Designed miniproteins, single chains, continued (5). Designs and how they scored, part 60

Each design is a single chain, and the fold is of that chain. pLDDT is the mean over its residues in the fold that is shown.

## One batch from the design tools (miniprotein)

Design m18208
Fold by ESMFold2-Fast:
Structure m18208 (fold): chain A 120 residues (1-120)
Amino acid sequence: GDPALLAALEAAIREAVAALRASGRVEAPDAEALAERLARLLEEAARAAAEARGVDADVQAAAGRVEVRGDEVVVEILVHVTSRAEDPVGATALVRVTARRVGEGVWEIVDAEITALWTR
């Protein structure tokens, strides 16, 4: 693959995770809705970050494991960014997001981290 293009896809994912960590509060009625909302926010942020780098890319994020512990939720999100090219390259990350319920239907993002990152 093109190492410069791969580096741009990795940078887009890292920027998206940093943006999610900085977003503060998210509204969702329950943990399942929160997981879907976080996946969409990560997808939108990664798409914007790739576009800002001049990369035409397909971005998909899916919420996987959701673990509820009282008012705290840990969500694992798989994000995949693939260049739109004849010889496409991709970067895939597993992201762990920790959020805490701070009110009815309101969550605070405590942390967001990349636990695994792969390129193809």
Scores: mean pLDDT 88

Design m18210
Fold by ESMFold2-Fast:
Structure m18210 (fold): chain A 139 residues (1-139)
Amino acid sequence: DERARVRAQVRAARDAIQAQLDSSLQTVTDATNTAHAVDSRVGSIDLTLGYIQGTGRLILEALDAALASDDPATALRAVAGATDLVRRVSDVARLVKEAADLVKEDVDKGLKLFNEAAERAQQLYDEAQALLDQLRAAL
């Protein structure tokens, strides 16, 4: 049954993506806590954490929508889109960790990297929302 096979593939992808999102979120959380201990100016630092949390939720919701779909092509597009987004979430998590390490040496340069991470995280949130909206419109 092709439908059962595709559903199994989406579930396996969802589990792998959730594990990677959990790892990235932990990295961002640890880096955010480290930065707060050095500098109390928290706007862009907390904003990145919020966007990464929201992006992860939207990615998982898109995969759940794909699991509810009767169209294998829609399900496979959701897996491809979610895989790209989760890779880019990991890139943002790495940037946040770099910013947290840098803020200990140069506060202004560290804050600049946190602002860059926040802009990238916001873009990922918007793209994850667009993916979910496209999948729901195709149902």
Scores: mean pLDDT 84

Design m18211
Fold by ESMFold2-Fast:
Structure m18211 (fold): chain A 82 residues (1-82)
Amino acid sequence: MEELLEFIEKALEEAKKALEEEIEDEEKLKEAIERLEKRAEELKEWVKELVERNSPLSEGVILAAAGIEMAGALFDILLEIR
């Protein structure tokens, strides 16, 4: 569990850096970061639920899914702001 949650935190930090490079408007950047942070919290809750339910999904599959979801959230934000 801790390793999965740490992965989501690292993905969030990388996504925040990408937003800081692309968005010059401070207000838009703040909104974008808040949206990413909300998505990261949703993914952490999802991971906790999967572990509590003894899900048959491997940790590798969960990591891949979480990574794809974070990348998707970043892409959606960048598409709306550009």
Scores: mean pLDDT 79

Design m18212
Fold by ESMFold2-Fast:
Structure m18212 (fold): chain A 62 residues (1-62)
Amino acid sequence: LVGAVFKAIKDIKSDLPEHLSLEKGDEVEVLEVINEGFVKVKSLKTGKEGIVPVEYLELIKE
């Protein structure tokens, strides 16, 4: 999973500083697997890093 590229399947909004907000279609690279439900990613659009739920991501490149 680390280094894999995912796409957000829906808009994700969070007001928590450690979580990353994404728009549907945004691509992210996995930096770290936190647990079974969450990954730390870097947005390829903005360069921002944060935690997102894996269930809202679709794998597009490994």
Scores: mean pLDDT 80

Design m18213
Fold by ESMFold2-Fast:
Structure m18213 (fold): chain A 57 residues (1-57)
Amino acid sequence: DNKEKLEKIFEEQFKKNIRDLSNPEEAKKHFEEIKKEILKNAYELGLTDEDILKSAL
């Protein structure tokens, strides 16, 4: 399912791209960047905003 693929992409990207959380400012920036990357990938897979939001909640 596209939702399963999205969840796996989310987990993999977060795990790989999460930096040292000892720096909250950097962690916030990376978190925002990762979310944008995941959303772009989800849209490329043909998922809608509603699908993404429902999956994330």
Scores: mean pLDDT 65

Design m18214
Fold by ESMFold2-Fast:
Structure m18214 (fold): chain A 58 residues (1-58)
Amino acid sequence: SMEDRLARVLQEKLGLTPEQAREAARLAISGEPVEKIAKRFGVDPEELVEALLEASRL
């Protein structure tokens, strides 16, 4: 699914744990603001945006 693909990209590119990546993917798909997700998981919002774009191309 798109959520599973996004979670994998987030884990690989941002170093999130499998649990963190799955939660971040769910929040992103539900429309949670990128800045809020980035702050919650301690990642750079620019890198999060890049990961979201990469997941959408796969």
Scores: mean pLDDT 84

Design m18215
Fold by ESMFold2-Fast:
Structure m18215 (fold): chain A 68 residues (1-68)
Amino acid sequence: VSEEEMQAWFALPKEERRARAEELLREVEQQLRAELAAGGPLSEAEVEELLERVRELLERLVEKLLAA
């Protein structure tokens, strides 16, 4: 994510920023799931647990950024 993309993102109304942030979260989750499934010796259960933790952290970061 470039600083220019971040500036454009923060220029949007809060509701649109939230919608785009949620969309990015889903996209990152899908990509991360594919990479973990392809690259690691992890079981499916371990991959799901790791993805859930990453999603939780990203959602908390997005909420903090939108609340500011």
Scores: mean pLDDT 68

Design m18216
Fold by ESMFold2-Fast:
Structure m18216 (fold): chain A 47 residues (1-47)
Amino acid sequence: HMEEKERQEILEKGKKVYELMQKLNDARRRGASPEELRKLEEEIRKA
C-alpha cells in the first residue's frame, strides 16, 4: 500500500522525532520547566 511519497514522509517523521528527543534530553539537562517538558513529550507522542 505504501507509495514512495508515504515512505519519504515516514523517514522525515523519524528524523523529526529523533531531533525532538534530543531537545527533550537537552531540556531535562538544563532544568527546563515542567510545562516545556510536557510540550516536547506531546510533540513526540503525536509524531
Scores: mean pLDDT 78

Design m18217
Fold by ESMFold2-Fast:
Structure m18217 (fold): chain A 72 residues (1-72)
Amino acid sequence: MEEEAKKLVEEAEKAKEAGDNQRASDFYTRAAALYYEMGDYEKAIKYLEEALKLDPTNQRARDLLAKIREDL
């Protein structure tokens, strides 16, 4: 899971550099979900905040961020 999450972050960074904000937001959200499953809430929150900066309409990111903050 950690290697997979790291690869998703790398894909998000590539998409962001290419100007594909929606794709970058999606990759950051997927990475955050894996960090959440691993119990790394700090990284999960960090990447969800980045996802929402790139695409504020990303409902999946909003829902997961709310869930993590409720569970803390």
Scores: mean pLDDT 85

Design m18218
Fold by ESMFold2-Fast:
Structure m18218 (fold): chain A 58 residues (1-58)
Amino acid sequence: EERKKRAQTVLERGDRVIAEAQRDPAAIPEALKEAYEMAGTSPEAGDRVRAAVAAVQA
């Protein structure tokens, strides 16, 4: 399903942002910004990134 493949590509992009936030909590604002942008393209991807950022803050 090509539509879901696009969502996966967006999630893959978010993976890099998540990894940076996991390394340095100071990068959390950037990760949240990316999550907002991803939500516009794929709500699922945006929610996934937000959940990962929340885990970093925990």
Scores: mean pLDDT 70

Design m18219
Fold by ESMFold2-Fast:
Structure m18219 (fold): chain A 64 residues (1-64)
Amino acid sequence: MEEEIERVFEETEKRLEEAVKAGASRDQLIQIVGEGARRLKELGATDAEVAAFAKRLLDKYIPD
């Protein structure tokens, strides 16, 4: 399960990097983070883990 969670994190970060390079809107970047967070919850991640994941990616790619 931890390996699946790590994979979701890596996939979401790569999608965000590609989206930023493609000129994606802030709303599109938020949707990508939200999709990653949803998938983590489905894999049994805790609310704290999901919140930390979302905060890290939002702070890194959508600093506002």
Scores: mean pLDDT 78

Design m18220
Fold by ESMFold2-Fast:
Order: C-alpha cells, then sequence, then structure tokens
Structure m18220 (fold): chain A 66 residues (1-66)
C-alpha cells in the first residue's frame, strides 16, 4: 500500500473533523502516531457515527492504501 498517501488523507480527514468539533486535536494526534488498519477503522467508525461523511470517506480511502 501507499503509506505516505494514506497519511496525507488521514491528516486531511482529522483536520476537518477537529475543525467541525467532532474530535479533539489530541485524539487526532493519537491516530496519526499509530497509523495502522485497526486505528483507522476505529476512527472511521467514530466519524461515521458523528455523521461526518466527508472525513469518513477520506479515512476509507486511506484504509484502501494501507
Amino acid sequence: GNREKALELTKKALELAVKAGITSEESAKTVLDNLNRTTLLTALHELEKAGDKESAELLRKALELL
């Protein structure tokens, strides 16, 4: 997979989610520091539950690249 592209998509998704008040900057940093399939799936689940379709779609694409 393309880990560098996955990281960029994950950063963009989390920046949008933080700006929308859906997640904290601290939680976002934890996901970025632990970039793996399990961490991204957990973050995707939370974004989907919050209704953040745009950020969720970016994380789904990042998962496909890992």
Scores: mean pLDDT 82

Design m18221
Fold by ESMFold2-Fast:
Structure m18221 (fold): chain A 101 residues (1-101)
Amino acid sequence: MISLEEAEERIRELMEEIYEKIKNGEPLEVILEFARERLREIAEEMGLSEAETETLLALGLQYIRELYDAYKNGASEAELEEIREEAIDALVGALRYFRAR
């Protein structure tokens, strides 16, 4: 099992990779599939239940859709950074909550 600090680092790296894919014009469906696989891997290494994993995936995919839509609609660099930080905080918060049980 990985630590919460390692999971936070991996989530931050994942969001950066997703942002690069969005900037490179990759299709949303491809980005969401990539994110689903990476988040499931993190959840498995954290020892999450299937229900907790599905909750984490739903949350992560929602933020990725928001980031993609904001980018396509011409949001500023500051607005895109805010969405990425909100996504990281939400996902890490969910992991902290699940691990506390």
Scores: mean pLDDT 87

Design m18222
Fold by ESMFold2-Fast:
Structure m18222 (fold): chain A 48 residues (1-48)
Amino acid sequence: YSIRNPGLSITLRLLRQGKITLDQVRSVLSDSNVKIIEDALAKGANAV
């Protein structure tokens, strides 16, 4: 699985670095974008 959206890719990188939390992502992104991030974390997908 690859994230093509640059904003979501950057968000995933920041989450993996511990600079933001998943709760912060859930508060600012749409449900569909949150699901993409959660699926990427579960699958171990790399940022673009």
Scores: mean pLDDT 69

Design m18223
Fold by ESMFold2-Fast:
Structure m18223 (fold): chain A 68 residues (1-68)
Amino acid sequence: SAAAQQAEATNLLLSGTGKATITTSDGTVLEVDASNVAQATGAVLWMIGSGAESATVTVGDKTVTVEL
């Protein structure tokens, strides 16, 4: 479900460390430091508020795709 994917993407951003990349379905890319709680939280809000149909979140070697 979209809610389960959103929870997984959120958890990956908030529990991850180092470089995180969010790519939206419209081709916009945001890079943040997941180790920084303010940046990770901002990235979650940016992703949800983007208006894109989907996003792919990568932190380290883990990737999650979420429907928005």
Scores: mean pLDDT 77

Design m18224
Fold by ESMFold2-Fast:
Parts: C-alpha cells; structure tokens; sequence
Structure m18224 (fold): chain A 70 residues (1-70)
C-alpha cells in the first residue's frame, strides 16, 4: 500500500536525522527535535496527497544528506 511505503520512508528519514543530530546535540535535544519532526511529518501525511507527501519526504532526505556532507 502507498501509505505503508510513505510511513516506511518517513521512518528511514527520521532515523537518518537522529543519527546526524546525535553528532552535535545531547540525547535530550535530539529526542525533542525528532519528536517535533515526527509530529510535523504525521500532520503533513494527514493533510496532503500521497504524491505531495512523497515529494516532501524526498526533499527532507536530500536536506539531511546535504547536511551530512557538510
């Protein structure tokens, strides 16, 4: 199902973000930032089309990958 694919993609992005943030922030700060990002992603999934959500998640993934390279 498309929704299952979207949620799996979101979880993969959140894991990458958590790993990246863990290099510069405390566990407490990481948890707060990941919880906020998860909340925003969940809201976006509920309020947008599957296509719009997929595009949004691809942009987030790219932003995290670019941040890792910096």
Amino acid sequence: SELDEIRKMAEEILKKAEELLSKGFTPEEVKEQIDELRKRIDEYIKTHSVEEVREFLELLKKAIEDAEKA
Scores: mean pLDDT 82

Design m18225
Fold by ESMFold2-Fast:
Structure m18225 (fold): chain A 95 residues (1-95)
Amino acid sequence: PLVPEKSENSVMFLTGLGQYYYKQGKYELSIKYFEDAIKYDPNNSLAYYNLGLVYYKQKKYEEAIEYFKKALEINPNNTRAKANLAKVQAEIAAA
């Protein structure tokens, strides 16, 4: 979908759209907007963390692990990413 990101350009606007579509269960749109947020701010640990959450909800555990690791690489103090990374790794080990 076309969004007026150019006139309202901000990482916050794009992450807000990603979160909005995530809550609606529209995961493909959610991913698009979090990826767009990363294009504008490649060091946004929260956007990588949110991508990990979307992939986790889709049961795409390998992608979820990759994005949680990336979030921690950028911000090692992202305790939510660390906790969710451990959780996903435990779920894979149990399968």
Scores: mean pLDDT 81

Design m18226
Fold by ESMFold2-Fast:
Structure m18226 (fold): chain A 45 residues (1-45)
Amino acid sequence: EEDLEKIRKKVKELNERALANPGDLEEAQRIYDEYLKLKREFGKK
């Protein structure tokens, strides 16, 4: 599915954001939640 490539790109962006703000626990939590949601909805775990 076309969304598969979009998901990979988004995951990379989220990872980069997490690395940019490693001490921000709240932002890390948001990124983690977004990642899980994306995986569940499109990646099928």
Scores: mean pLDDT 71

Design m18227
Fold by ESMFold2-Fast:
Structure m18227 (fold): chain A 79 residues (1-79)
Amino acid sequence: MKEEGIAELERLADEVAAAANKYEATGSQEDIWKAAELTMVLIEIAIALHYAPKMSDEEVAETVRRLREKVEKTLKEIE
């Protein structure tokens, strides 16, 4: 169960990194700001991944839920 949560955090990190890279590649100022917002979310996921091995299964599940919601909200807000 904990391993599944860690794998989901890794998937979220890959998704956010891919989105940030696409915006950065356009070279527009607006898209650079979108890439920066995604990079902040990516940093939070990286911190969660670093501490996940020390968390309980319940703490990992809650972290996955919270970060999944944050990723969805951020992607929706930047469009």
Scores: mean pLDDT 84

Design m18228
Fold by ESMFold2-Fast:
Formats: sequence, structure tokens, C-alpha cells
Structure m18228 (fold): chain A 77 residues (1-77)
Amino acid sequence: SPMEEAKKELKKLLDELGELVEEYEKASEEEKEELKKKIKEIIKKIKELIKEKNMPEEEKELVEKFIKEAEEHIKKL
């Protein structure tokens, strides 16, 4: 179904976001700037996917929590 396809795409983007955040924690200061840009790009794609696919409010709230956690990680590191 279109919703199942959208959820699979969302999971792929969330997994990629998690990998980038983990890499950011291990990165040098110079590498952190590039990784921060990549993290912001993935967050943008996640937000666009949610909007375009008109995902349920429960899914939006869950994803917004993950995005907030990722943004806090790149702000604290």
C-alpha cells in the first residue's frame, strides 16, 4: 500500500539519520561541520516526506521526537 511504502521510506531515512548522528559523535571538528550539514539535509527530507505523504498525526509526533533528539545531539556535541 502507499502508506506501507511511505513508512518503509521513512524508516530508511530515520536509520540514515541515526547513522549520521553516531558518526557525528565520533568525528573530528572539521568532519563535524560536513556531518551536521548532512544531518540537516536528512531532517529536511523526513519533514518533506511526512508532509507530502500526509502521514497520520501519531507518526508525525513520533518522528518529531526523533528529529528533536538528533538536533539536541548535534547541538551538545
Scores: mean pLDDT 78

Design m18229
Fold by ESMFold2-Fast:
Structure m18229 (fold): chain A 66 residues (1-66)
Amino acid sequence: KYFDKAIEAAKAGDYETAINYAAQGIRESKSPEARDKLIRAAYAASQGNVEEAIKLLEEAKKIDEE
């Protein structure tokens, strides 16, 4: 569950691990909308906006799993 692992890592402040799991999600996701949210989540994490990053990761998971 790459989305769950990305969210867990982001909540723990481990942005490198969160970005790696988000990248795996982008690679395996077939939804352009989910990929867009994963890219935005990585950007939010890079800005220190952890709450926004987690929200976007959760939204991407919802879209990808439908």
Scores: mean pLDDT 75

Design m18230
Fold by ESMFold2-Fast:
Structure m18230 (fold): chain A 74 residues (1-74)
Amino acid sequence: SLEDLVKLSREATELTKKGTPENYKRAEEYLKKAEEYAKRGDLFGTSGYLGNVGSIAAKEFEENLLKLIGWAAS
């Protein structure tokens, strides 16, 4: 179900707490909205907010890569 998809996304996001706390907090806010829309059966709203969570994860991954290869540390 949509609710199960949001639950899985939340669990994945919780595992990323080791990253940037600010990004985690924003992702959690979007997950709360996704849960609300999923509970209503709103496919479009749920997908939109889950997309926002994915965008935060992608940006955090890019930032961590830049640090690792030394560009963000310069």
Scores: mean pLDDT 70

Design m18231
Fold by ESMFold2-Fast:
Order: sequence, then C-alpha cells, then structure tokens
Structure m18231 (fold): chain A 56 residues (1-56)
Amino acid sequence: SLEELLEEIERRDPGLARGLREAIALKDPVVQRVVVAEIGRVLGEEMARRVAEALA
C-alpha cells in the first residue's frame, strides 16, 4: 500500500517521505512525477516504480 511505502521511505530518508506526502496532498501529477524521480535517484529505481504504481 502507499502508506507502507511511505513508512519505508521515512525510515530511509525522512525528507523524501515528507516531500512525497506534500506532493500527494497537492494532487499535482507534475509535482508527484518530480518527487518519484528524486526517489529513484536517492533510493533506487525499484522504489520509484512501486511509488509510481501506488500513485496511479
């Protein structure tokens, strides 16, 4: 679930988890795409893919 992914991201990078929560609250797909790309850069492509799937 998206909540489980958020908890995992928060354990590894609290700043990215906060950014993702804010992007979700904004309901802006462009902002969400930017945050997913940053997650891929910092935490890896698999994590980014799972987040993108959960946001769809």
Scores: mean pLDDT 85

Design m18232
Fold by ESMFold2-Fast:
Structure m18232 (fold): chain A 66 residues (1-66)
Amino acid sequence: MVYRLTLHLSDAQRAALIAELRNIPGVQVEQLDARTIRLTDNRPVEAAIGLILRLMGEEGVEVAPV
């Protein structure tokens, strides 16, 4: 699954989130600009949905399908 995330976070919070996501096996993160990342999740659909639901619940994180 591929998603675009817009991060309305501090520089430190954004860096921490990107590092956390990159540490998940099967998840790829491409930084498009200072606030926008592309998230590719190659894991089973249940795990991918679980991650997206968690991210949608976080303040300052906007999730859109690509």
Scores: mean pLDDT 82

Design m18233
Fold by ESMFold2-Fast:
Structure m18233 (fold): chain A 70 residues (1-70)
Amino acid sequence: EKRLKQIFQELLGVEKVGIHDNFFELGGHSLLATELIAFVKKEFGVELPLKELFENPTIEALANRIEELK
């Protein structure tokens, strides 16, 4: 969760993000979603389909899904 929070802050240009905040509601769009997936692959070694981000758009939900895909 801690690393995903940092990635969300960097990509969205926000100083604070809650673990329940929706990536797309914070200003995330398709290009930023693609960048987030690339960071997840690089940092966690998990190939995350774009649909998983649409289904799990918060840090908490996405972190849980990444653990399941390891």
Scores: mean pLDDT 77

Design m18234
Fold by ESMFold2-Fast:
Structure m18234 (fold): chain A 70 residues (1-70)
Amino acid sequence: SMEEQARRDEALARAEKIINEVMKKVLETGDEELGEKFGRVLYEFTHARRYGASVEEIEELVKKLEELLK
């Protein structure tokens, strides 16, 4: 539906912004633990995006990415 597509597009845009912010934090701090957690979530996100995961699954992965900035 158009509503699901809008939710997906918004979630993907949020994910891209957060990915860039987490990546910058890892590069600036050298936090290896954060880097490992980020790599795992990024792998899950990239895999979900490639294989057509539901909007709900993508939104949950965005929340996991947001949690890395706390």
Scores: mean pLDDT 82

Design m18235
Fold by ESMFold2-Fast:
Structure m18235 (fold): chain A 77 residues (1-77)
Amino acid sequence: VIEKLYELAKEKEGEEAAEEYARQAKELLEAHPNREEVEEFLSLALKAIEARKAGDEEKAKEYEEKIRKLLEEKKAK
């Protein structure tokens, strides 16, 4: 799943952005080895990339906001 996210991000935003998404996902998995929460993060990241690909900047922003909230919720634990 991380590999697919990397592939999509590389195609859309470039290799550096793809590496950053992969790094964030690995950090999240390392700190919080909760499969469901990592899968939720990856699902939202993929949806944000797909929305940008479709030119729907508002939807991309909405998914990015959900990602931020998810990460902040983890940090506040």
Scores: mean pLDDT 66

Design m18236
Fold by ESMFold2-Fast:
Structure m18236 (fold): chain A 90 residues (1-90)
Amino acid sequence: ENEIKARKYYAAAVGHSLKARKLVDEAKKSTPEEGKKLLEEARQHVEKARKYADEMEKYDPELGKKARDIVDETQAYVDKALAELEEKAK
């Protein structure tokens, strides 16, 4: 049960992280206004992914750490895209 639960949360964390990365890629191809909206949505997905990563540490600390690393990398990707958009707005 705990192993199945951990894998389910891992899949959710990875899924939300992938969605956030896709939104970042779309934001880079969009107008600054649309890009900002897409990046705000990406941030929401990063937040969801982080909650799932934190929850799974209760069931599998090793997978929880791997999920957290993925979320941290995704957060950095979103933050970099936001900074690039702010430069374009100047």
Scores: mean pLDDT 83

Design m18237
Fold by ESMFold2-Fast:
Structure m18237 (fold): chain A 96 residues (1-96)
Amino acid sequence: MSEDLRLSIDLAVKMIQLAVEMEIARKALENGDVELAKESLENLRKTVEDLRKAIAEAEKQPLSPELRQDVAGARRMLEEAEKLIEEIESFIEKKK
């Protein structure tokens, strides 16, 4: 397996994991489920850190055009996840 293919697969797996956690978080917010929101917040923070590490590993070497696009996609997903984390934190803070 090429190094580029290995890194691309790792990024794709981490992005899928983050997408799943983001969907769970959105469902928690939609249903006003505070306990699910708290669990989702911890899982999102963990998955964001895992994706950040995967991006850092990919960027340790010159990127192919394909891998560069994968990294760009991952960075956009991190920005959306950070916004969602802020929304969940705000929702939890309003809990009595």
Scores: mean pLDDT 85

Design m18238
Fold by ESMFold2-Fast:
Structure m18238 (fold): chain A 78 residues (1-78)
Amino acid sequence: SDEEIKKLLEETIKKLEELKKKEKDPVVKEAIDHAIKLIEQTVQRMIENKASVSEVKKTLEQMMKDIEKGVEELKKEL
């Protein structure tokens, strides 16, 4: 349902905002803000393409893993 997808999106964004609160570097914070925007855009496209709740959940789980890894790699370069 659209309500389940919206809840998954809200929970995912909340996790990223919590990750952002732990960071001090403005470059890392900006990267997380860009990731949130990408997630919102990806979910919107999936809704338009009539993706299932399970497809959205799997995509969000993969994107979260990629973002967490990307943030850790970025922090090593700073």
Scores: mean pLDDT 87

Design m18239
Fold by ESMFold2-Fast:
Structure m18239 (fold): chain A 92 residues (1-92)
Amino acid sequence: NEELVEALKAMLKGLYDKGAKIEAEKIGEKVILTISGLTNSEAIATALSFIGLGFDGLEVEVKVEGGTVKAVIGGLSQEQANKLYNFVKNLQ
């Protein structure tokens, strides 16, 4: 489902444009996103956005610590994981 990857890219680009710092790790078909530089309210809103992703087969685990959000995204194909990971790497 390419729409899933495009939705994630759009969300992450919006956060980056607001001044957030985004880091990505890839472990097989899982992508771990660390988003920092947020206010506490922005971090909560970001976590809720991740939790609200209702794509079939998508697995999302989210942790919030102050202005930092860590999201573990599973249920991706290897191609989807690679596209998401490379997108975040190219934001820097």
Scores: mean pLDDT 82

Design m18240
Fold by ESMFold2-Fast:
Order: C-alpha cells, then structure tokens, then sequence
Structure m18240 (fold): chain A 66 residues (1-66)
C-alpha cells in the first residue's frame, strides 16, 4: 500500500512534467497501483517499482495518448 502511494506520486510528478491531463494520468496510476498491490513488482533498471509499466513505457503511453 505505501509502495503504491509512492509510485503514484512519482507517476503524477512525471505526468505533470510531461503535461499529461490529470484524468489520463490518474488512469495510468490506478492501473499500476493495482499491479503493485497484487505484489507484481518488477525490476526496472535494477530498481523494484511495479509490474506492467516501466518509466520508458509510461513515457511512450503518455506520448501515444497525447
């Protein structure tokens, strides 16, 4: 739960920096938070973050959604 909150905060900050609309950013955050809560964490460049979306994939998804 705490880990999901931290990741959500990081995604929100990234989305704000990239100019992603809040509603779209929230949907991405909610989806990744669910994966984290299920214990599906994955190693991203040596760091455990989440399973499903890497920081690079998040950027790509944001670009595709814009």
Amino acid sequence: MEEAKKFAEQLKARADALGVPSERARRIVDATAELIEKGELVEVNGIKAFKGISPEEFRAAVDAAA
Scores: mean pLDDT 53

Design m18241
Fold by ESMFold2-Fast:
Structure m18241 (fold): chain A 57 residues (1-57)
Amino acid sequence: MSVEELLEEVRRALEAGDYERAFELIHYARQNLSPEEYERFVAEFDRLLAEHRAREA
């Protein structure tokens, strides 16, 4: 799975309120992406999570 595919899955999980799935995807990224790809993934994950939290109560 590419970084882009993982980020799409993260977005879907957050939109569904499935935080367990979102954190499973972080674990998958940690194990399966290169260090550079993982760094990019984490930066985008943090952005998506911040955007999601801004919309939540």
Scores: mean pLDDT 80

Design m18242
Fold by ESMFold2-Fast:
Structure m18242 (fold): chain A 70 residues (1-70)
Amino acid sequence: SAVETAVLTGVGEGVRLLMQDPTASEEDIVQTARDAARRKGEELGLSPEQIQQAVDEAERRTQAILDSLR
């Protein structure tokens, strides 16, 4: 789905920052995921509600990944 594409794009960008910049904070990584999901959702023509869903889900999945690396 287009929503899932936006979510996966967001998570992927957050993980990219995590792998490429060891000085990045968890807050920066999560914000990067949120911003990328929003941009991808806008690019794909998602509704505001679908964009918010994608941003929230990208945040949740990215945070879960960070939590798993404790």
Scores: mean pLDDT 90

Design m18243
Fold by ESMFold2-Fast:
Structure m18243 (fold): chain A 73 residues (1-73)
Amino acid sequence: MEEAEKLIEEGARLIQEGKRAYEEGDYETALKLYEEAIRKFEEAARLAEDDPFLKTRALKGKEDAERLKKEVE
């Protein structure tokens, strides 16, 4: 399922961009990027409804993004 995999990749990229913003002290941008990552992983999980492995990967990505967002406060 190309669309779900693409969304997982986009979510991972947004996490990397968010971490960069956090390192630069731009917490507002970091929060926005983590929120976008969460949305991408949610869409991926929905699209991967019939693929338990892709769905698990998407849910794991969402968990990571939510944890990172919480660390920013």
Scores: mean pLDDT 85

Design m18244
Fold by ESMFold2-Fast:
Parts: structure tokens; sequence; C-alpha cells
Structure m18244 (fold): chain A 99 residues (1-99)
């Protein structure tokens, strides 16, 4: 089902975020954004995409927490960039489905 497929894509994103959090913030950002793009490319419905976006939001929250351990300024940048990336990815997905 679309829900089950969305949940699997979401699980992959969360696993990527958790694993990436063990490395550098830059590496974690690259891996999380790459996995988000891959998961959205695999998503066929809005329900699947919504699960992916929710998981990515949690992934960016984890990355923001890790960045906060380095400094509050970095945490602010990561949070703002994560919100922009999610907004862009959502707009691109919606445009693809509308075509």
Amino acid sequence: SARARGERLAEEILRTAEEAAKGSVSEAWRELTRKLREALAAAETREEADAVFEAARRGFELLTEKAGEIGPSLAGVVRAEGERELARARAEFDARLAA
C-alpha cells in the first residue's frame, strides 16, 4: 500500500540521519539531502511523499541538535537551510505530480 511504502521510505531517511549524525555536520547534510531526493524520486503518491517529508524534518532536527553542540549560530543555519530544502523539495514534488 501507499502508506506502507511511505513508511519504508521514511525509515530509510531516519536511519540515514541517525547514522550521519555520528560524522561531521557537512557530511550529515550531504547524506540526508541525497537520501531525501532519492526517497522523493521513489515516491509515487502524496501520501508516500508526506511520510518522506515528515522523516526528513526529523532528520534535520537531529542534525540541528548536532550542530548546536558545535555552536548556536551553526544550529540556526542548519535549521533555516533544512526548512528551505524541505519547501523546495515539496514544491518540486507537487509540480511533478501536476504534470
Scores: mean pLDDT 79

